# Designed miniproteins, single chains, continued (2): the designs that were tried, part 22

Each design is a single chain, and the fold is of that chain. pLDDT is the mean over its residues in the fold that is shown.

## One batch from the design tools (miniprotein)

Design m4735
Fold by ESMFold2-Fast:
Structure m4735 (fold): chain A 59 residues (1-59)
Amino acid sequence: DRVRRSEQAARDLADAVYDYLSKQGKTELGKKYADILLSQAGSSNDQIVQTATKIMKEL
């Protein structure tokens, strides 16, 4: 199921970003970026990747 795979990708990326920023003491920023990535659940994989790439440029 392509939709479920897209949802899982958004969730995995949100978890990874939250964990990374939380370990840096930036828990609120981690929550914000995780929420943005989770809001892309059900969007195209390209949109999820673009959003994650923009976030990763800040890390």
Scores: mean pLDDT 71

Design m4736
Fold by ESMFold2-Fast:
Structure m4736 (fold): chain A 66 residues (1-66)
Amino acid sequence: MEKLKKVIEKIKSLGTPERLTREQAVRILQEVLGLSEAEARKIVESLGKETLTGDQFLELVKELIS
């Protein structure tokens, strides 16, 4: 729960974009979940999309939290 709340706060701090770029998603995963850049990039890249909606990103974070 706490990590999801931090992810939402981070998205809001970016101006609440309708979609996140891969670089923004990678950065948030590193800062909130403590993942390495390589690990975060591999995860985001595996989705096959250049941008992610907030819902898609939150779903990804939920999977990573367990």
Scores: mean pLDDT 76

Design m4737
Fold by ESMFold2-Fast:
Structure m4737 (fold): chain A 76 residues (1-76)
Amino acid sequence: SKAQEAGKLAVEGGLEAMKSSPKGVPAATGGVLAGIGAIFSNSEVDARSAGLSAIHGGRKAGSEEAIELGRKAIEL
């Protein structure tokens, strides 16, 4: 489903933020957990929330890849 695809993108974005800088870890961790939840629950609301967390983590980490993955998650 689109929610599961978005959840996967949010997980990937959160992981990229974590790899880029410790500054992104708190927001990115929330995004990864929410993205996993969205995949299992098939929830668009959880997927969008996870995508926003990935964007926030990416901005703190300075990771354009994480920001783009999070944006793709919320646009699905």
Scores: mean pLDDT 75

Design m4738
Fold by ESMFold2-Fast:
Structure m4738 (fold): chain A 98 residues (1-98)
Amino acid sequence: SEAEKEAKLAEENGRRGGEAAARGKTAEEQVGGALLAVGGGVHAGLVAKYKDKEEGLKGGEGAEKGALEGAKRSKDPDGRRLGLLAAEGARKNALAGA
């Protein structure tokens, strides 16, 4: 369904964003990653509200989990912290939108 496609995109944005936040070589790359992960959460929340609650919430959970995995892979303490904040942002925005 369209909701499944959008939820999957939200999940992928969360995953990629979390990894970029955690492993980015510059502050701009790390911040861009964090914003992408949060944006994935927002998108998932909108899917939950307007299209399919179940699929949107799954997308939000995926975005959070993806960002957490990105954070775990970082050897940079600042990148790891930002990846964790990105995961929290993805979760909170998905739940607030639902």
Scores: mean pLDDT 79

Design m4739
Fold by ESMFold2-Fast:
Structure m4739 (fold): chain A 63 residues (1-63)
Amino acid sequence: TAGAEAGAQAARRFGGAGEAGARKAGLYNSMGDVEKAAEAAREGGAEGENAIGAGQLAYSLSQ
């Protein structure tokens, strides 16, 4: 899945906590739940704008 590669790249950028959030975001994107995907990226250790960026990147590249 393209979203899995996007999540891996985002995770490398945001570190270990970002990795967990990126994986969870990828899972929710595969289920079609874009809002939960963005929320998972935010909760996974990217804070504020970095969390939003991670979620948007994962979503954009998974399309």
Scores: mean pLDDT 57

Design m4740
Fold by ESMFold2-Fast:
Structure m4740 (fold): chain A 90 residues (1-90)
Amino acid sequence: SDDDKKSLERAKKYYEQATKNANEGISVANQLGDKKLADELQQALDDAKEALKRGEETGDVGVSLGQVMGSYGYSQDLLDEAKKKLEEKK
């Protein structure tokens, strides 16, 4: 349906943003030597990727969108944590 296509397009955009957040956050976490934070950022990205893939394969695009949005939000929180830790180390 048109609504399913729009939901999948939105999920792809959130996945793109989660990827950007994870890549930036992992870079910052590596500068800090914070392997746990880098691993959590990678997990958020992996979860977003699997959620998007599930939506594409099953047609359950509404659930996929919700899961990708959740992973995106978590990646933003982790990126903010990484940036805060980097600033506190100065």
Scores: mean pLDDT 88

Design m4741
Fold by ESMFold2-Fast:
Structure m4741 (fold): chain A 100 residues (1-100)
Amino acid sequence: MEERKRQAREALERLRRELPAARERAKTLPPEDQERLRKLVAAQTGLLTAIINGTEMERVEELAREAEKEESWEEVVELFRERGEEEAARAAEEAARAVA
């Protein structure tokens, strides 16, 4: 668990550092691709936050499968909130908005 949490923290910090560059790239993308990018960033940030907070891996895998089925980043955020992953939901929303 500790090794996985450490790797998740490192991945989340790297992702957050890359958000300004992702935002600049997003400006050149069609609206549909911008929305896809926000959804991807929301899902990855939320899942990493859930791992850091000690969510069991089976549940993280379920969240990953369900997030893939969602059509928007707002739906991904709501999925985390519905599953009681409030910190993951907040982190996902912040990341999605950062690539606006």
Scores: mean pLDDT 84

Design m4742
Fold by ESMFold2-Fast:
Structure m4742 (fold): chain A 60 residues (1-60)
Amino acid sequence: SGDAAVQVARDLGVGDLADQARRLSEQTGAEIDTGGLARAIARATGRPLSEVRAEIRRRA
């Protein structure tokens, strides 16, 4: 879920990416792009995307 992805971003020290995703969601009226946020977290932290996705699933 979007909330799980936000929690992962905060825990990994990239909460600014979550803030940007929420702002975009507010501006477009769409739900948080969970896949886009996961990719952004992986790139910013140097973690494999598969690991970031697994962590998001664990918290959902």
Scores: mean pLDDT 83

Design m4743
Fold by ESMFold2-Fast:
Structure m4743 (fold): chain A 87 residues (1-87)
Amino acid sequence: MAAEKKKLEEQAKKVAEEDAAIIAKELGIKDKKEIEAIKKGLLAGYKELARMGLEGVDGEEALRRAVEVAEEVKKKLLEEEKKKKEA
């Protein structure tokens, strides 16, 4: 159980990093902070998807929840960075 979670987290991190780079390139995103927020959002979403998969949650419901978590994390990080930039 613990070893499986760690392996899934490592895979999620690698996939999130690769996907964030692809998304940034396709959308022309050059702000490193925005790319980092996308990466962290994707990582959170993928970790949630893996957790729900281990719990036997329906794939469609798991994907919906993972997307929700990814968007929430991304929004929080971008809002925090905007607040700091204006300091």
Scores: mean pLDDT 71

Design m4744
Fold by ESMFold2-Fast:
Structure m4744 (fold): chain A 80 residues (1-80)
Amino acid sequence: GLSPEQRRAEAADAVAAVDGHIAELEKALKDPNTSKEEITRLSIQAQALLLVAGTYADEFPDVRAAMERARKAIKEAEKK
């Protein structure tokens, strides 16, 4: 299995990937020219990133915080 240092590094990468993608989704939600189909695509990708991040959630509070930010953004996307 992964060493503790490797798990910490992969968890940090997962947080960065989630936060970066959520920023793109939030930007798309604020842009009136973004299609509903594009919002749906970005939301599906965010959910996929959450599955990866979830494997680190029990060990790392920063992962849990990132997952909560992502859940809020996805829920807001579903309203559009």
Scores: mean pLDDT 84

Design m4745
Fold by ESMFold2-Fast:
Structure m4745 (fold): chain A 61 residues (1-61)
Amino acid sequence: STSSQVSKLVSQIISTLQRLKADPDDQATVDELGQLFQQLSGLVSPEQFQQIMAQIQQTVS
């Protein structure tokens, strides 16, 4: 389901952001993060995307 795919992508984004925090100059991790954001934006509305991004920021901060 779309909901399951969104949950998986959110988890992957959080994990990828944690890796990027450990190595901020890792271009492969930056590219992976960009791909994950593109996949998420394709599955949800712009409003849902903004809400999810706010939640991710709170989790990673």
Scores: mean pLDDT 83

Design m4746
Fold by ESMFold2-Fast:
Structure m4746 (fold): chain A 86 residues (1-86)
Amino acid sequence: SELEERLKQLETLRTLVRAVAERVATVGPDEARAEIERLRDSLLADLPPELQPVVDRVFDALKRGIEEALRLMDQEIRRTKELLES
């Protein structure tokens, strides 16, 4: 179903945000910038247009704090799972 595909895409995005978080913790945000931008571009190429606002919101939150970005992703995944169960 469309919701199942969206859930998989959100879980993929969450995994990639976590990988960025681990990289930023290792080298710092400035040195990780190119990797963060490449990650965002890769995700936007594979995600449907309806998820673009979620991607933008997550990366905006990532700029302010990695924990905030991960929390936002966990909330979106939870909400999508609830919609699948309803």
Scores: mean pLDDT 73

Design m4747
Fold by ESMFold2-Fast:
Structure m4747 (fold): chain A 73 residues (1-73)
Amino acid sequence: DEQLRNFLQAVSMLYSGRLLSDEQIAEALKLLKENNFDLLTSTLSEEAAEKLAEILEVPEEKKPLFIESLQQP
């Protein structure tokens, strides 16, 4: 899904300052699909958001803000 791939790259650049590898994108896409992620709401459970932050290698200082952004549309 090109829209989800673009979303993941944009989020990685914003929070981590780097582009994702194809393997990271594949792992993140699997997580998003397993958690029924919808770009219209852009919400995940706290546990799924934490796992996504790990896949995207979000810095510890930015993880709370990243997770919070995915708890509210």
Scores: mean pLDDT 79

Design m4748
Fold by ESMFold2-Fast:
Structure m4748 (fold): chain A 89 residues (1-89)
Amino acid sequence: SREALVALAEAYRAQGKYLTAGSIYFALFQEHPDEHEYALRALSAFEQVIDQGNPKYFPTVRSMLEELIARTAPDSEVSRRARALLGRL
């Protein structure tokens, strides 16, 4: 269920596993593209990955940010926040 996947993502986030948490929210947004809250939660998790500063994960985060931009309106909060995070990579 969506509720179980949200709970799983929040459990990973509580453990500091932000890439895994963000990937779960990203997958939820791909399945439910009208539910922008999932994209916003993925972005918050990806911001934490960037803040942790490990460049090993940056290509994966970049790819997911680019896909969020491609899937949302250019003037949307999701697209604006994704572009801001891309500028930090």
Scores: mean pLDDT 90

Design m4749
Fold by ESMFold2-Fast:
Structure m4749 (fold): chain A 65 residues (1-65)
Amino acid sequence: ASVVQAGIQAHIMAITEGDPKTGEHAQQLAELGDLEGAAKEATEVAERNGRPDAGVQAAQFILSA
């Protein structure tokens, strides 16, 4: 795994403490190169888990990959 892929995984893990299954889908989208889809999913997961600021950080990192 690249440093970028490891960073995406770390950000997704940080936002999925309450919903790991939804984080798996965001990770799969990122691995397929759908960075917009991965960022959108990460933001939605973070909002559901009460971590919207972490979601913004995750989305920014994913979209910068």
Scores: mean pLDDT 74

Design m4750
Fold by ESMFold2-Fast:
Structure m4750 (fold): chain A 84 residues (1-84)
Amino acid sequence: SSEIASRETAYNLNLIGAEFSESQGDLRGAAIDYVGAGEIAHSLGELEKAIEDYRRAIELARRAGDKELEARARENLRKVEEEL
């Protein structure tokens, strides 16, 4: 459907953004983009991808020292894991 295609496009754009942010040393920006990617993957029912993206976001948020972003990613990860 057009809704799924739009979310798949948004997912890919978040991954591209995350990779670009990482290449620039913007760990917080990359973590934000991986949280966004995980949220989209979760909405698409792609639970394994959502788990991978949230785990990456947690790592980057920790390295950036962003405790609130890390906590958000951990809570989102927990919600996805409960659906397995």
Scores: mean pLDDT 90

Design m4751
Fold by ESMFold2-Fast:
Structure m4751 (fold): chain A 73 residues (1-73)
Amino acid sequence: KLSVEEVRAKLEELLARVREAAENGSPEEVREAIAEAQETLRAIYEEYADDPEVQALLEEYGAEMQRILDEWR
């Protein structure tokens, strides 16, 4: 029920949370932030399975999440 723009804003907030934890948090806080982000991404993926614009955003933000994980180790 969210617009594509609202979904994008939510995904940007999730990435900002993960980046903040990676820069200033403990390893445990990073893992918790990633787990929360992954749960939200999964929920959006399932809810918007028929929306190619949202699916493209999830692929893009999933790649960014993976890059953050690679940088963090």
Scores: mean pLDDT 77

Design m4752
Fold by ESMFold2-Fast:
Structure m4752 (fold): chain A 74 residues (1-74)
Amino acid sequence: DREEIIKKILSEGGEIVAEESLGIGSSVLRLMPEEDHVPIYVAAYKKMKKAGAKSVVSKLDTPWEVEALKKAGL
């Protein structure tokens, strides 16, 4: 259930920015400093790469997101 997944992400302090890109959205923990978002995005991007993704498109356009993509090898 998509709504249950969205509700769970939001209840954990996350935001959904690019739902189509991740299947459940690009989750960001709003309560964390921006630099702490990098390891979360690296893990998500690595998971997508293992699933066969060659690139990722996201609504987020910040320096730390670009760094996370580089660290994930995308």
Scores: mean pLDDT 52

Design m4753
Fold by ESMFold2-Fast:
Structure m4753 (fold): chain A 104 residues (1-104)
Amino acid sequence: SPYLAPGVSDRAAELLQKGLDAELAGDYEEAARYFEAAAREMEENGAEKRILATTYSMIGEAYERLGDTEKAIAYYEKALRLFEEANDERGAEGLRAKIAELKA
């Protein structure tokens, strides 16, 4: 569902919703593309780091579902950096565990 917050444009919210709809349909490649487009809109509009980190983790999850482990790790590492910069230890801890599992 759309999430409206400072730095999240109507366009970014629309792209997030399209990504979520694609995930529900099992179209993980399409979901990843919509979440990537949403993340770009969020970066351009100065969205809060936690929101951007969450969007990057959603991209990582979509690539993980596609079996593209290398891309999944890259996006999870981007999300991890943003959660660490935001002092969100709960978000950071979850991603460290996921990255470690995927690299094993």
Scores: mean pLDDT 87

Design m4754
Fold by ESMFold2-Fast:
Structure m4754 (fold): chain A 92 residues (1-92)
Amino acid sequence: MEEERERALRELEELAEEGEKKSPAAGRAGREALERARRRGLSAEEVRELLEALRHTVRSLEEKREELFEESRESLEIMKEVVDKIEKESES
């Protein structure tokens, strides 16, 4: 039914907006999925499949972002240690 399709499209739009706040890439993927669903005239079931796929993608990107943040922090700490050691050695 039209109502079920509109509801699914609205959920997809909301998820795309939420994704954008967490990652521009996630927001872009959500907007592309929404545009594709509208352009192709997808059924409510097909839109829900896209919604599930997008939810999975946003979750994966969130997990990957957190991992990258941890790696970046570790790299910065190592660089700081190296700089501090060089400065300390050049003072003696």
Scores: mean pLDDT 68

Design m4755
Fold by ESMFold2-Fast:
Structure m4755 (fold): chain A 120 residues (1-120)
Amino acid sequence: SEKEEEILKLLKEAQEKFQKAADIANEVIEKLLSEDPEKAKKIAELGQKVFENFLNAYENFLNKNYKEAIKSLENFKKNLEELGKLIKEYAPDKAKEFEAKKKEILEIIDKIIEKLKELE
């Protein structure tokens, strides 16, 4: 449907912006590995949860499980916000760049959730 095509376009846009946020998080992890490996681990583990929730949302959308896709996107938002807080605490020099990408991603995710609710 037209709504499903719009959602797929938004998911692809979110994925592209998410890759840029992941690049910033990976730079923080690389720096922290030599300075504080436990902090690097916390960012990596939270980043993995962000990725898994995005992947689950994508798969549930493709399978027309819209309610589960919404749930996964809500979890994605929560984990991405927590990741932003950790980056601000552990790597304040990267916080502004990450926060800008986070905000762009969250705006797209909110649009996806709204459109998915129209399909359930």
Scores: mean pLDDT 90

Design m4756
Fold by ESMFold2-Fast:
Structure m4756 (fold): chain A 78 residues (1-78)
Amino acid sequence: MEEKLRSLVQPVRDLVQKFLETKDESLLKKAQELAQFFADLAELARKLGATELAKVLQEVADESKKLVDEAKAKLAAE
């Protein structure tokens, strides 16, 4: 079950990778929206008392945001 939740980062990685190859900023925007969606889900899970689910979703959100932030830094540099 944790492996399936961690695999939710894969669409963000795919969008970031494709953005780096194509330089299509709309893909980076979609990756940002997915990262935010996972953060919102983590907050909802926390409010519902699903503490273990909230932790995994927060880890997915944090990793997704890191990938997006690294892609933005690369775009800003070149």
Scores: mean pLDDT 80

Design m4757
Fold by ESMFold2-Fast:
Structure m4757 (fold): chain A 106 residues (1-106)
Amino acid sequence: SLRDELIDYIRRFVEELAPVLTPEQRAALEQNVADIESDPTLTAEQVAREALSIAVSAYNALRPRLTPEQRARVDELIARMQAAVDAGDFEGFKAAMDELVRVLRS
């Protein structure tokens, strides 16, 4: 289902960030993913909005390590993810999240 695909995508996003997160930051993001997975009432759109929230939390955790140029790029990608969710464009959402993980890992 689209819901399960989005949950797997969020889980992979957190796993890909593991090398640059503290154990505490990683545990907090993994718990947020588990909370989404454990709530069967969430629609795909609601899961995507929760994924955006997780992406913002990851950005806030990693923001101090980023250059001003990288922060500007992340701000643009977060805005694209928000616009994609609002438009029901889940492929655009996934593409923006993939770019986001590359910037946050650098």
Scores: mean pLDDT 88

Design m4758
Fold by ESMFold2-Fast:
Structure m4758 (fold): chain A 69 residues (1-69)
Amino acid sequence: VPGVEEGVAQIAIAVANLAARKGDYDGALELYTRAAEKFNSPEAYRNAAEVARQAGREDLAKEFEEKAK
C-alpha cells in the first residue's frame, strides 16, 4: 500500500532529523539520501538539500533540489 511506504519514509526522515539536530550533518545526509532513493520521495530530497546547505555543501544541495522535481 503506497501509504505504508510513505510512512516508513517519514520515519527514516525523522531519524535523519534527529541526527541533524545532534549536529551530525553527514549522518543526517546519508539517512536522508537513503530514504529519498529507496522511496523516491521529493520531500526527502528537499530535506536533504536543506541539511546540505547547513553543512556548507551547496553543490550537493543543488543536486538534491534537482532530484526533488
Scores: mean pLDDT 74

Design m4759
Fold by ESMFold2-Fast:
Structure m4759 (fold): chain A 72 residues (1-72)
Amino acid sequence: MVSQEDIEKLSKKFNIDLSKASEQLLKDLKTIEEAIEELKKDLEEGIGDKVVLEAALALHEAALDFELSLLP
């Protein structure tokens, strides 16, 4: 389950009220955000293929933008 702390962190990070978002949307946003942070760390540390990591980062950022566009 997404915690109330997670909801507050995501709401502040995206400057959006997520208090009434569905549990599924909150889980998706948390998962994508965590993946983006991990990919950014891997890029900064030089772990793995830079081209693959940049492509994965762009894909996750696009998925995040799409999910946020579904908010009422």
Scores: mean pLDDT 76

Design m4760
Fold by ESMFold2-Fast:
Structure m4760 (fold): chain A 85 residues (1-85)
Amino acid sequence: DVAERLIEEGRRNGDIRSGVDAALAHLLEEGRITPEEAAVLRRIADSMVRNLENGEPFTDLAGEEFRLTADEVAEGMKALLRLHR
């Protein structure tokens, strides 16, 4: 899948945000997701990347702080995108 490959390229190059953005743009261009779905997925991706890069917690989580790895961000996004393959 081209979208999954773009995410993996981002992970490999240390720029997972760019890879995720490219994957979402590709799926939107191909008509595989709606603009509304793209907005939700981008919000999720941005939250994951902000946690990975800056340790920023998710706004609506109560309780424990945590830090995602690049591997977790990539695998999570690929899992979400598999719903639209």
Scores: mean pLDDT 71

Design m4761
Fold by ESMFold2-Fast:
Structure m4761 (fold): chain A 77 residues (1-77)
Amino acid sequence: MEAEKEKLEKSKEILEEEAKKEAETRDIKEVRYTIYKGKAAMLLIYKDGKATLYISDGENLEKIEMSVEEALKILSE
C-alpha cells in the first residue's frame, strides 16, 4: 500500500539525522551510505578506529557498534 520509494526516503532522513547528531559529539573520519539486506544503511567510521553501522527500515533505527575491520567485511559482501 505504501510506495517503497517513500520508505527509502524516510530511512535516509532518519540516517541523516543520526549522522548530524554523531558529528556533534564524535570525530567522524568517514560516512558511507549503502543498502544492507534491502534496508537503507549508514556506516560511520571514527578516528579512534571504531565504527557504527546504522540500519533503518523507515520507522526503526538499529545501531551496531563494531570495529572498522568488521564494518568493512559487512560492506564487502
Scores: mean pLDDT 76

Design m4762
Fold by ESMFold2-Fast:
Structure m4762 (fold): chain A 63 residues (1-63)
Amino acid sequence: MEEEKKKFLEENLKIVTESLQTEMDRQAAREHQRDPAHSEAVRERLKTLLDEAKKKYEELIKK
C-alpha cells in the first residue's frame, strides 16, 4: 500500500473540503437574505454534495 499517496490524497481532500465549506457558507449567507427557507435547502444540498465528494475520495484511497 502507498502511504505517501494516501497522505497526499487525504491532504487534498482536506483542502477541497475546506474550500467547499467556505463556498457553502458564502452561498447560505447570500440566500438567507432573500429566502431563509430556500437558504436551508441550498445548505442541505451542498452538504450532500460535500459528503458525496468525500466518499468518492475515500473510495479512491481504498482502491
Scores: mean pLDDT 71

Design m4763
Fold by ESMFold2-Fast:
Structure m4763 (fold): chain A 74 residues (1-74)
Amino acid sequence: SEVKEAERRAALAESAYKIAEVGLDTAKWIAKKRLEKGGSEETAQKDVDNSERSLEEARRLYEEEKKRLAELKA
């Protein structure tokens, strides 16, 4: 059914969002460790920025799929 398909899509988007959250936390931790060892501040910031953009995209997709599911259940 359309509702079941939307539930599946929302669940997949939620999983991607959770993976992106862990990815950002990991990127921040790696950046901190690299800076402590005298690594490039520019490279560390770029890696974190890239992970933040990935998280924003995953959040947007998850919110869109949740909205579709909510509209179908209304």
Scores: mean pLDDT 86

Design m4764
Fold by ESMFold2-Fast:
Structure m4764 (fold): chain A 74 residues (1-74)
Amino acid sequence: MEALLEETRRRAAELIAKAEATLSPEMAALVREMMEAAVRLAEALAEGRPLAELEREDEAIVAELRPRFEAAKA
């Protein structure tokens, strides 16, 4: 689990850095928020929280971020 969590953090950091280098500040901020949410879910899974509960949290995060992502893209 620890190895998977560290890999998740590493990939999240890489994606955030790439977004900050290539996207607008608004889009980069959304990518950062999305990646930070993914890391938090991975940390919760490592702490033993139920997968079904984490799936519901992921759906809620996506539902919240999607309209902001579409607005920033426009």
Scores: mean pLDDT 76

Design m4765
Fold by ESMFold2-Fast:
Structure m4765 (fold): chain A 89 residues (1-89)
Amino acid sequence: MKTPASEILEQVKPAKELLQQFLETGNIEYGKRAMEIAEEIIRRSREILEEIDRAKPEETAHLAAVRKAAEEAIEESKRLIEEIKKLLE
């Protein structure tokens, strides 16, 4: 897999920081950028989960860690998108 579990989780942090800048400045560009990053994280994380399920590699401990990280990244990214949409109303 091209994106390791730690890298996926680290990518969520910049999106959260952009949301905070949107809240502080009112600049819609920060909100839109945070949403774009969150949507990209969801897409990449889903691709990773699909690749794991298809390939069925023998590294069970590594697979469990990557699956958990991808699922957590999807959940956090969905929450970010929901919050940004509320602010854009």
Scores: mean pLDDT 75

Design m4766
Fold by ESMFold2-Fast:
Structure m4766 (fold): chain A 67 residues (1-67)
Amino acid sequence: GPLAAAIREAVARLGGPVASPLQAGKVAAWLVARGLATPEQAEAMGRAAVEKGSASAEELVEAARRA
């Protein structure tokens, strides 16, 4: 869906395969500002990156899907 595509594109623009917790937080805030993610999905994405120390695009998509 549009959110999953936007997450994958945003992570790809970071120049690496994973996002740091700070990068994941910025991506999540940007997606909420664009109306593509809810605050609950953004919080889930941020938590996933913090818990693991980094998160791939697919891990962020799964965190948002579960929220």
Scores: mean pLDDT 84

Design m4767
Fold by ESMFold2-Fast:
Structure m4767 (fold): chain A 83 residues (1-83)
Amino acid sequence: MDHAKKAYEEGYKRALSLVPEEVAEKIMELGYESYGSGLKTAKALDEARDLALKAGLSREDAILAAGQGVGAGISRAQVDITS
């Protein structure tokens, strides 16, 4: 689906604006692996937030970076699994 691909690309770019590329990619992988399970997505968001905090972000920025990166990962999984 074209919308999922666009959501992935835009979400990844937003994550890159908040954290270093290495951290953004790791957060995105957590989201990707959580696809299809709300419980796994909740755990991915918590772990992603902790990764962003360790990278030196404030709690507010870490929550935002986690949401953007995990969301991008989920969108990427939708593209890969449905294609």
Scores: mean pLDDT 80

Design m4768
Fold by ESMFold2-Fast:
Structure m4768 (fold): chain A 73 residues (1-73)
Amino acid sequence: SRELAAAGLRAQLAAPDRERAITITGLLAKHHPDPAVREAAARAREALLAAQDDSQATEVLRGMLVDLGEPAD
């Protein structure tokens, strides 16, 4: 569900790991039943691959939460 996807993203924000964020967004982009989640995840994954560090990865994940209409905080 969208709520479970958002919970997973918030867990990544609490313990930042760029490689794990890339893996999670890749799985969401391929396998999530909601097309809006898949599109947001694909966009986030592209941005994560360009990110240089965990700080930039955190900003990407916050942006994905906003795209999904979920609280970023």
Scores: mean pLDDT 78

Design m4769
Fold by ESMFold2-Fast:
Structure m4769 (fold): chain A 52 residues (1-52)
Amino acid sequence: VLTPEEIEEKKNLLKQIEETSVQLLKAIVFGDDDEVDRLQEEIDELQKQFDE
């Protein structure tokens, strides 16, 4: 069972995932493979926190 506080935390994590995904798309467009790898790891970490 999720508390209202946990729901708010998940909402904040979703916003961070969305912002990082935008940066990932920019890195893909510019062909920055190192940045793509870094941002993909950040998204994976945020998703793990979201899933709990």
Scores: mean pLDDT 80

